# Ledger of designs, part 57: designed miniproteins, single chains, continued (4)

Each design is a single chain, and the fold is of that chain. pLDDT is the mean over its residues in the fold that is shown.

## One batch from the design tools (miniprotein)

Design m14081
Fold by ESMFold2-Fast:
Structure m14081 (fold): chain A 63 residues (1-63)
Amino acid sequence: SLLITMVDLMLRAAPALSLDQLADAVRTNARAQGIVSDAQIDAIAAALKKGVAEGRALIRQLE
């Protein structure tokens, strides 16, 4: 999916970021962009965490 691809690119660019730091950055950016739906923000954060976990599993397979 597009989200998984974006997460993979983000992991390569900033592999040291924790999942919590990533989630906080997403929430801050979403609110700054005018997203007012808590449900949408939560869905984005959940999708990002899932994508990051999947991306890290793929990286772990590579060593």
Scores: mean pLDDT 66

Design m14082
Fold by ESMFold2-Fast:
Structure m14082 (fold): chain A 73 residues (1-73)
Amino acid sequence: SSREEVLALTGRTMARGAGTAAVIRTRSTGTREVAEEEKEALRRLAEAVPEEAREEAEEAYRRAEEEIEEIVK
């Protein structure tokens, strides 16, 4: 039980952190190249997420990708 809880919490926290960092990097540079790199990195991270954290991580990454696209549109 506690291991599943720790894995889910860790995955969620890391996903939110990664998404926020990607958005901040894109906002700081404002370039399409950085936006594409950050979106690609988030997609790779989403594929590596444990099942316990998948739903929350996917939502966090989706929100980050939407915000990145808004910055560079």
Scores: mean pLDDT 77

Design m14083
Fold by ESMFold2-Fast:
Structure m14083 (fold): chain A 62 residues (1-62)
Amino acid sequence: MVDEKEVYEALGLIYEAIGNLDYSRGDKKGAAESYRKAAELFEKAGNTEKAQEMRDKADELA
């Protein structure tokens, strides 16, 4: 049985990757939105450290 927190963490990693890709393509606004989604998902996963890291990245790009 998959832990719900593990699902949220996996989704957070996916959105972090999308944000990194958007940033590398010059889409800073899209990257910030993806990092915000990753932060929310990491918070739901209980990974507060990664959530804060994603918020900091989004804030820098906004």
Scores: mean pLDDT 84

Design m14084
Fold by ESMFold2-Fast:
Structure m14084 (fold): chain A 63 residues (1-63)
Amino acid sequence: MEMDEEAKKAGKEEGEKTREEGKKLGLPEKEIERKSTIAYTAAALRKIGDLIDAELERRRAAE
């Protein structure tokens, strides 16, 4: 499984959620964009870390 694809999905989900919450709160578009980008990056990095850990454990168990 491509780790970057999984990270991209996780980032998009958090980014979209943050964007919608910002709209509900009536935040300026620039603030929504900033918060969405931060949420995307944080979620993507977290997912990459999780996938790396899982893959390493899987390979070590198989080998």
Scores: mean pLDDT 77

Design m14085
Fold by ESMFold2-Fast:
Structure m14085 (fold): chain A 98 residues (1-98)
Amino acid sequence: GIDVETAIKIAEALAEVSPDPEVRELFRQIAEELKRLRGKDPVKETALIFSLITLIIDLAERGHLETLDAVIEKLKDDPKAVKIVREAVETGLWLRER
């Protein structure tokens, strides 16, 4: 499973890199809510992490690959975070071809 600290790092990277201000604010809010939840509500934490991954898949399916490459570059010192983002990107690209 995806741990909350890795999910926070991914959401923060997306909040910093995303070119759309509304998308940046969404990822900022996801990061802040994950920080608030940290072990206090495992069900809500899991649901929010799932929503984060679904949003990354959607970005990849819609062709926002330059944004996702910049996220991966920002996370390059965290192999676990990079692996999660890459797997979500591959899923989005797979869906785009269907």
Scores: mean pLDDT 88

Design m14086
Fold by ESMFold2-Fast:
Structure m14086 (fold): chain A 62 residues (1-62)
Amino acid sequence: GLEEAAKKIGELTGIPPEVIKAIIENAESEISREKAAELLAKGLSEKYGADAEEIKKLILEA
């Protein structure tokens, strides 16, 4: 679920899971999950050096 995805993304980026969950929920209120996954994966990989494909997969499988 989304909580597990947020926890794993937190491990990849160093961001608290509750913050990741809030970001995803906010994004999904305005855009599709697929678009949210693409934008968040790109942004987090650029800022934190995390694997974009892994982040995208975690959000889409949530």
Scores: mean pLDDT 81

Design m14087
Fold by ESMFold2-Fast:
Structure m14087 (fold): chain A 119 residues (1-119)
Amino acid sequence: SIELTESGGGTVAEGGSLRLSMKISGPVENIFMVGWYRQAPGKPLQLVASINMETGKVIYDESVKGRATISYDKSKGTLYLDLRDLKKEDTATYYGVAYYFEDGVLKVVFGQGTEVTVV
């Protein structure tokens, strides 16, 4: 019922910046948290940033703190992740995520993944 469409990945120079976008479709009123995960080659899945949609509380992983901004544009139904001062260790596949309730059950949906390569 919740659909996620990601965009904005690609190859970026070290020290550069990019914006990742995730269009959210479906009953957004059922979503309690949205965010971004990433998985670097040979490493586990890692939370990058999240927004609690009920409280507005934002959380950033220490690896990106001060270099990332997560924001949600309600009018466009779009979640953004702005990354700056990119490092080679930021090379990963980035997954948008939504946590939502359906029939009283917590559900999680991930986007298709967007590749980011820092060169």
Scores: mean pLDDT 89

Design m14088
Fold by ESMFold2-Fast:
Parts: C-alpha cells; sequence; structure tokens
Structure m14088 (fold): chain A 74 residues (1-74)
C-alpha cells in the first residue's frame, strides 16, 4: 500500500524493459523489441497512476505490461 514505493519500483521496471528492448532491436529481434517498448510505456503509466493514488488503474496497466513481457519471452 506504499504507493510512492510502487511508483518508484515500476518506474525502474519501465527503464529495464526499455533497455532490454534496445538490446533486442540491436540483435534484429524487432517483434521482441516492440513488445518490450510497449511494456516499458505501460510500466511508466502504471507508475504515474500509483503516484496519483489510482491503485485500480495502476494495477490494470501493470498487468498489461506483464502480459507483454510474457509474449516477448515466447
Amino acid sequence: ENLKALSELYSAQSYLARKQGEEAEKQGKYEEAKLLYEASDLYDKASEYYSKGDLLKGNELYNKAQELIEKAKA
């Protein structure tokens, strides 16, 4: 329930997903890179909603980001 800590954590996850997307793109894995970039954007949006106290919307966006990470691994 510490929304500030969740916001900071998911901001960090956004950064990591973006870096992984950049690495995938450099390797020619464009579909994987696209999914990772989309996940990064969703983590950033989740972080923003948690910082505003919108736990429900933050959770929805976080779950969508996790689904994209799963697809990128497949």
Scores: mean pLDDT 83

Design m14090
Fold by ESMFold2-Fast:
Structure m14090 (fold): chain A 81 residues (1-81)
Amino acid sequence: MEKRLEAEVLIALADMYLALGDRLFEQGKYEEAIDVYEKAIKLYEEALRLSREAGDQETARRIEENLAYAKKKLEEVKKKL
């Protein structure tokens, strides 16, 4: 139960950083967007490990989708620098 709750908290925090990164990207703040997307990626990677350890395959799948999106956005913003 604790690993599942920890994963949920990390996902929520990662989602907030991802949204902030998208906002910074739209504002042309590319260096700030990179830092925030990298934070989101690390949090998703931790949440993914915890979800896999807990055997929560559905949550792991959702995290993998969000992680892939965050990585694509990071590559996109780096092309703007």
Scores: mean pLDDT 86

Design m14091
Fold by ESMFold2-Fast:
Structure m14091 (fold): chain A 90 residues (1-90)
Amino acid sequence: SALEEALKKAREYLEKKDYQKAAEYFHKAAELSGLDFTDPEVQALRYLAAAARYLAEGDLEKAREYVEKALELLPENELAKKLLEIIESL
């Protein structure tokens, strides 16, 4: 699906350390979900987009805050866990 491709590209850009592109694809994934804005999956994707954007800006504290908000909504989300590992490695 288009949603799965957007999430795949978000992951690929995280691995390439292109956090701005990763943020764009998390945002696209939230838009493609078709769920309303109160849905925890949509909220988590928006938080991951914000986290990746802050990481691109070098704001590690804000990046961590938003990843943790995503993990509160979706504790088993693999992209949130990967983003947290990236932040912890910096």
Scores: mean pLDDT 86

Design m14092
Fold by ESMFold2-Fast:
Structure m14092 (fold): chain A 66 residues (1-66)
Amino acid sequence: NAYAWNNLGLALQSQGRLDEAAEAYKQAIELDPNFAEAHNNLGLLLAVQGRLDEAEEEGKIAKEIE
């Protein structure tokens, strides 16, 4: 389920496995495109990676869902 993928993303991110964490968040979003938390988590992760334009887009999507 989308929650399991989001939780996996959080666990991978805590391990410094940032690319795998991003994939897990994207999988959560694929299963539930209205999962604002997954979009917010992906946006924060992308910002940490220096991918600021992609982070901004994810934040915009999360705001539109909420």
Scores: mean pLDDT 84

Design m14093
Fold by ESMFold2-Fast:
Structure m14093 (fold): chain A 56 residues (1-56)
Amino acid sequence: SRDELLERVSEITGMPLEVVERIVEETGLSDEELREIAESRDADKFDRLALRRILA
């Protein structure tokens, strides 16, 4: 299911799957957080959460 969530986030954000996977590994975003993003289809939410975690 994690791979399916990563693919969905990739489609929503327009980022390559490899980039999404790296961001998730670097930021530690949970499957629940990824599910929320996938359900809301909010690319900005993914970007903001990832950037805040990287810049913290």
Scores: mean pLDDT 78

Design m14094
Fold by ESMFold2-Fast:
Structure m14094 (fold): chain A 82 residues (1-82)
Amino acid sequence: MKITVEFEDGSKAVFENGELVEEEGLSEEEKIILEDFAKILSSLSKEEAVELLKSLGGKTEGNTSEAEVTLGKKKIKITVEF
């Protein structure tokens, strides 16, 4: 499972199997929150992860889910590839 988080300011994080593999421009608090979220998602089955993302207003097509959420005062786009 690959999770890509893109911020409106161009900051980005990439997680593979719940582990942070790429990070640019994140605050300490943002990094902690997103690492915890990625670990939770990666511990779930595909079906459970899809339902969690739907609860955040996300949409799934094939093996990809996308959700737009607010983290603190920033808009972020979360893309999950199963």
Scores: mean pLDDT 82

Design m14095
Fold by ESMFold2-Fast:
Structure m14095 (fold): chain A 60 residues (1-60)
Amino acid sequence: SEEAREKSREIGQKLLEENKKELIEFAEKTKDSDKANELLAKIVEEANKKAEELLKEIEE
């Protein structure tokens, strides 16, 4: 449903916001901006996948 899609997006954004500081520091430590961006994108994608999984458990 549309509501489920919106909820999943909000959960993902909240997870990213709470961990944003840590993610930025991680990227800075890498010092290779291309590699740092790649790793950040992967972490973001994994966080979004976890949000989707949680939503699925609620909907069953």
Scores: mean pLDDT 69

Design m14097
Fold by ESMFold2-Fast:
Structure m14097 (fold): chain A 55 residues (1-55)
Amino acid sequence: SAEARALGRELAEAALAGDRERTRALSQQIRDTLSPEEAEEAEREAVRLYIEGQE
């Protein structure tokens, strides 16, 4: 879903920025508020963007 992809992107951005508090909050929100399928989509998007943006 659009929400899952948006949360995944925000999670990756927070992680890349070193914002541990926001990363924790977004990860928790994804797991608590999205369906299992959408949570998996969000996590997959986050991992993809994190790998691509790592430094």
Scores: mean pLDDT 81

Design m14098
Fold by ESMFold2-Fast:
Structure m14098 (fold): chain A 70 residues (1-70)
Amino acid sequence: DVDSLIAEAERALAEGDYERALKFAEQAVKLDPNNPEAYKLLARIYAKLGQLSKAAEAMNKYIEVLKKQQ
């Protein structure tokens, strides 16, 4: 489920395995495109990878999804 994918991505991120973290976070977004936590996690992973434009895109999506859940 989405929560398991987010947990796996967070574990991989904590371990410094950014490739594995990205894979799980991308799967979480694909499974539930309306989950704000998955986009926030993607932004953190992209920032660690130095992919700042992708991190900004993920943060923008996080804000958009979060506003829809108010």
Scores: mean pLDDT 85

Design m14099
Fold by ESMFold2-Fast:
Structure m14099 (fold): chain A 69 residues (1-69)
Amino acid sequence: GISAEELERREREERLRLRILALLLDGKSQAQIARELGISRSTVSRHLRAVMEAAGLRSRAELVAYWRG
């Protein structure tokens, strides 16, 4: 089973992903998102990939369209 610590970690990662998505929908680049959130571009890319995989999306354009609909 999933531990309470793993659930809390997933919730924190989900909140971070929502913040990344909000900035992406505002038209910000991965570099701008990384700077604004105080994280690396690699971290932004990793979280975007995880969201795309979870939603069955294959590109950044599909991700933006999915969340803007």
Scores: mean pLDDT 77

Design m14100
Fold by ESMFold2-Fast:
Structure m14100 (fold): chain A 100 residues (1-100)
Amino acid sequence: KKTEEARKLIEEYEKKGVEEGIKMAIGYAGRAAAEGDKETAEAALEKAVELAEKSEDPEVQREAAERLKALAEGAEEVKELFEEAAERLEAIAERLEREK
């Protein structure tokens, strides 16, 4: 239920700008994780990573990774997922920086 609502709102914010979509997705992932809603947390996390990758902006990707690491500290059940996503975004940002 909340998963569908989260995806819809993330898509609406994505239309306003990729950074706005990322912020909304990370916010939903954090709230869902705090509530123990793993399904919504995972869906929002995947959308946040997808949008951060599409931004092709190392600064945006590193900021998203930092936010995900902060959320991982508060939710043990999804900590590994958030940490893996953050590491993936950091690796992508590093690669883009080397290409530029």
Scores: mean pLDDT 77

Design m14101
Fold by ESMFold2-Fast:
Structure m14101 (fold): chain A 74 residues (1-74)
Amino acid sequence: GASLAKKAVEQARRYIELARKYLEEGAPAGGIQTLIDTARNYIEEAKKLGASDEEVAELQKEVAELEAELERRE
């Protein structure tokens, strides 16, 4: 239902923010990747539960930006 979609979106945002914070703090790439993967799982769950296409697209964009930043740290 809509309330479950909202919770999935909130969890995706939480893991995106944790990944961003860990990236800024110079945390190990493996830990950051786990947070990004967890965020992706919540985005897919939110999509299945009926989250808006606009909100899903914004979350996917933020995850892609985090992946690009992590790759540049190599």
Scores: mean pLDDT 86

Design m14102
Fold by ESMFold2-Fast:
Structure m14102 (fold): chain A 68 residues (1-68)
Amino acid sequence: PGLTPEAQAELEKKAELAAQQALDGRSFERGKPVEEVSTPEQREQIIAAAKQGLLTHYELEGIKLATE
């Protein structure tokens, strides 16, 4: 059956961390703040996708804003 409450909370924390790392990586790669390399909509979509658990942690690390 589905995730336990503990597993769900841990997944959400890891998903948010992975999403933040992806955005920070993009910001670092472009030498610009997150706000300049992503739209509010793109940031919201990345976080939402991560929280849905549709992606593995490795896939979350590979998310690129250009795949919109």
Scores: mean pLDDT 60

Design m14104
Fold by ESMFold2-Fast:
Structure m14104 (fold): chain A 60 residues (1-60)
Amino acid sequence: SEAQKAAVIRLQERAGLKADGVVDEEAARAIKLFQARHGLEIDGVADDATVAAINALRPP
């Protein structure tokens, strides 16, 4: 979804990765680190709970 892509881009920007919204190995690692820090299930997938948590962050 567009919301999922936008959330992935925000994490990529925060991690210093290319912000293209594509979940490669490095983007999946950034998602897992975010999930671990926010008490979410660590699966590397930008599901609805992960997207909502990312959207609750302030801009980088």
Scores: mean pLDDT 77

Design m14105
Fold by ESMFold2-Fast:
Structure m14105 (fold): chain A 61 residues (1-61)
Amino acid sequence: MSPLEQAMLETARQLQRLAERDPERARALLVELSERIAGKSPDEQLAIVQQTLEELRRLNS
């Protein structure tokens, strides 16, 4: 499994957890992530996904 694939799977889990309490925020973060990664290199996508994952972990703390 690639680092990007692993980060995406963990991000999906954290988004699902957030959606149980705040579905509007979860949807907004998913849309923002999708827009930010569009047309980026795999390395840039990984960095963006990791930033989103850190934010999600903070929101789910």
Scores: mean pLDDT 84

Design m14106
Fold by ESMFold2-Fast:
Structure m14106 (fold): chain A 61 residues (1-61)
Amino acid sequence: SSLEEEARRLLAELRRALAENAPPSVIRDLSKRVGALLMELSGGDEREALRRHIELSEELA
């Protein structure tokens, strides 16, 4: 899968983990991985990474 597809999948997994009351360590790991992928997709541009996070979150809502 592309990095964008992987980010979307991990964000969905993070949202499910939160809904299912997964351990904090699992939530932290998923959150870190989502953030890292979004930063990579955005060429290190934090503003663009945050924008992508919001867009993907809206798609999954």
Scores: mean pLDDT 82

Design m14107
Fold by ESMFold2-Fast:
Structure m14107 (fold): chain A 80 residues (1-80)
Amino acid sequence: HMTLEEVKAWLEEKLQRFREALDAGRLDEAMAIWDEVQRQLRKWLAEASPEEKAELERLWDRYTQEFAELVQRAVDRLNA
C-alpha cells in the first residue's frame, strides 16, 4: 500500500526528470515520463479507497498543471 508521502516523492522525482529532459531537448524522453506518470496515477486511483481517491485526484490536478506549465515554458523558450 502506497502512502501519500510516497506518491508525492515519486511525483516530485518524475517532475524533476521531466524538467531535465525538456531542458536537454529530449522530447521523446519527456513524453515517456509523462505517459508513465499518467498510467501510474490511473492505477493508484483505481486501487485507492474513497478517502485516498480524493487526495490522489487533487495531486493529479496539481501535477497535471505543473507538467503543463513546464511544457508551455519550454515551447516559449524555443521561439521557433
Scores: mean pLDDT 81

Design m14108
Fold by ESMFold2-Fast:
Structure m14108 (fold): chain A 65 residues (1-65)
Amino acid sequence: SSEEYFLEQVRAILEEEGFPEEVKKKVIELLEKRFKYVEQGDLKKAIEEFNKLLELIEEAKKAQE
């Protein structure tokens, strides 16, 4: 599926960027929840999961510095 392909590409990027395994797992979990909410038509919850993802990535990048 397009979602599976996207998740595989995200995993590859996070691996290349050197993010910890726990961060990679959490990013994928949040993206899967977002896809599920979009499928259900719950755009508000989909946006909330995406915002959590952005915050997680920002925090993870700061932790690498």
Scores: mean pLDDT 81

Design m14109
Fold by ESMFold2-Fast:
Structure m14109 (fold): chain A 55 residues (1-55)
Amino acid sequence: MSPAERAALRMVEHLVARGVHVSDEDVRALAAAYGLSPEQTARVLARARELRAAA
C-alpha cells in the first residue's frame, strides 16, 4: 500500500471514529486531494463503507 493510500485510509478511519459522516463523495474528494489512482480510490471507498456499516 502506498504512503498516500495509507494516509487517506487513516484520515477516513479518524473521521468515522470521531462520528463524522463521510459520504462516498467525501471519500472521492479526499482521494483526489491525496493523488490516488482509481484502483486506490476504490479500496479506500470500500473501507469507508465497511467502517460506516460497523458504526
Scores: mean pLDDT 81

Design m14110
Fold by ESMFold2-Fast:
Structure m14110 (fold): chain A 74 residues (1-74)
Amino acid sequence: MVPSVEEIREEFRRRFAEIRSRAPPEHLPELEEMREVGERLIDGMVAGGASNEEIRASAEGLVEELRRRVEELS
């Protein structure tokens, strides 16, 4: 079962919000830039005809990178 692009975006935003809530305030601008880059990557994959499975895998990778960055900055 592959989620829709909208479900992938909602999940990405939800997970980003959880990660953001644990970040020190001084690092929030960097996280917001990473979120914006991630959203643009998803948009580019959709425009380029990537499958929903590929988009989901990329979104999951972005969430893991964001989580790793927060752990590195904390």
Scores: mean pLDDT 80

Design m14111
Fold by ESMFold2-Fast:
Structure m14111 (fold): chain A 83 residues (1-83)
Amino acid sequence: MEEIERDIVIALAEMVLGIAKADPTVSEEARKLLEEVVKYAIELARQGKIDEALSYIREAIRALDNQDVEKLKELVEKAKKDV
């Protein structure tokens, strides 16, 4: 069960990054920050920290919707410390 949950979270993280890369309204800076959040979220999921990984993905989606680059920077720093 945990392995399936991990794989779903990793797939979701990769999908979110792919959507953002295809979106012309997302800045290059925001895309690079999202890539970092996704990398750390995937690593957290691989460690079995599914709830933390999902939390970072959810907050990153909200930050993109709000065009909040400062929130994305905050998420990168927090996710990096949790890995």
Scores: mean pLDDT 81

Design m14112
Fold by ESMFold2-Fast:
Formats: structure tokens, sequence, C-alpha cells
Structure m14112 (fold): chain A 63 residues (1-63)
């Protein structure tokens, strides 16, 4: 479920597959919109893909 999608997305992110990482992070957030691990993963993907301002907004939401 949300945790499983977040874990798979993180694994793709660690391998540099940002397209799959964002897809899995998005699925986790569709199930649980304030899942902090999924929000953190999405912020890391935005930083890696040249959207640092979106990453900063998400990081503020997760404290």
Amino acid sequence: MAKEYTEEGRRYFERGDYGKAIRYAGEALRIDPFNKEALRLLAEIYRATGRPEKAEGLEELIR
C-alpha cells in the first residue's frame, strides 16, 4: 500500500530511475496524501530533476 509504493519509489530513486521513482511516490500520495516518507521522496526527486523550489515547499510540509 502507501508504504510499499514509497519503498519501491525510494529504491528506484537510489538507482537513478527518477521517472519510476516519481510514479511510485505519486501512487503512495494518492493513497495517503500526507505520508511524510512519500512527501520526502517526492521532494528529493524534485531536487534531482531541477525543481528545487517545489522540493522546498514539500520539505516545509514535513517539518
Scores: mean pLDDT 80

Design m14113
Fold by ESMFold2-Fast:
Structure m14113 (fold): chain A 83 residues (1-83)
Amino acid sequence: GESMQKLVDKLYEEAKRLLEEARKLKEEGRYEEAQRKLFEAEILLGMLKIVRGVAKVIGDEETAEYAEKKIEELEEMIKELKG
């Protein structure tokens, strides 16, 4: 529902900000701080995957599809930062 979609948005926005900060820290050679921000973003990605799973179980297909798109976007950002 709408409240679950807002939770997806909040988790996505927080994870994205952490990944953008991690990229900046990596560019500055601050690898330990970048790794910490990356780890925090991966925790939020895990929470998004739980929200997607819950949405699937309760039959909220709109929230599940929306969460899936946000998960894919974050996974691509994480892949770019690691490689």
Scores: mean pLDDT 88

Design m14114
Fold by ESMFold2-Fast:
Structure m14114 (fold): chain A 66 residues (1-66)
Amino acid sequence: MEELKKQMDSDIEKINKLLEEGKFDEARKLVIESAKKYGQKAWELGDEELMKEIAERFSKILEKLK
């Protein structure tokens, strides 16, 4: 659990850095790939609350890409 959250935070930091650099296409691709990856892991764990948290966190990042 902690390792998954740590990896997710690391990917979110990388996404934010890409946004800061104006690399919006690369940031969007990483958001989609990370959401899919962590969503899959949460689904395998059967943790519906974690799945919702992942969806909310990545949705907020996608809002920055509008």
Scores: mean pLDDT 79

Design m14115
Fold by ESMFold2-Fast:
Structure m14115 (fold): chain A 83 residues (1-83)
Amino acid sequence: DLKKKFEEAEAKAKEYLKKAIEAKAAGDYAKAIEYLKKAAEELKKAIEYYGKIQGLSKEEIEALLKALDDYAAAQIAELEAKA
């Protein structure tokens, strides 16, 4: 069930994002980076499942995944500069 897989991936992404925010607030940039990487991986899974549910083409899904990867890499680089 693609919908269930999407919901599970979205829930995990939200959990990891919360942990990343908490780690950043505590000044633990290494843990914030670790949780952001995990959140990005779960968000990529959610995008793939969502795209399939919505009938997006493979090319459209790949473009969304690239946009997320580029955004996540920029956010991680900013945190690494502070660590």
Scores: mean pLDDT 85

Design m14116
Fold by ESMFold2-Fast:
Structure m14116 (fold): chain A 66 residues (1-66)
Amino acid sequence: MKRVVLRGLDATGLTAAALIAMGTPGAVPTVHPDGTLVAEGELSEEDIEALVQAARDGGGTAEVSG
């Protein structure tokens, strides 16, 4: 099980990251009022890379754990 926390994304980056997380089986994305996105579940390396890239493109950061 992996956990990815995305912070400081613009609206476009946050939307892209949320769509990636929603499209991942067994992952439940949570968007916080401060713009933080948390994705937890059975994430592939490709899913994690896509989330990290969305964070980079959105001007934010990504933290990966699990």
Scores: mean pLDDT 79

Design m14117
Fold by ESMFold2-Fast:
Structure m14117 (fold): chain A 65 residues (1-65)
Amino acid sequence: DKARFEEEMEKALEYIRTLKPEELREALREIERMLAKVPEAPKSPEVERLVEALKRLREEIERLL
């Protein structure tokens, strides 16, 4: 359900905005590590949504740093 995905994303973004810069840097490193492990050609909608989520979280963290 895409609506549930967006709800979870909004909550995740809200939590990220409460983090301190040190925590944001650690979260950013983990996100970049996860993105590096994603296959070049995503094969499932679930993987595609995960990549979208990770990219959105990365963008928000970079904006806050």
Scores: mean pLDDT 78

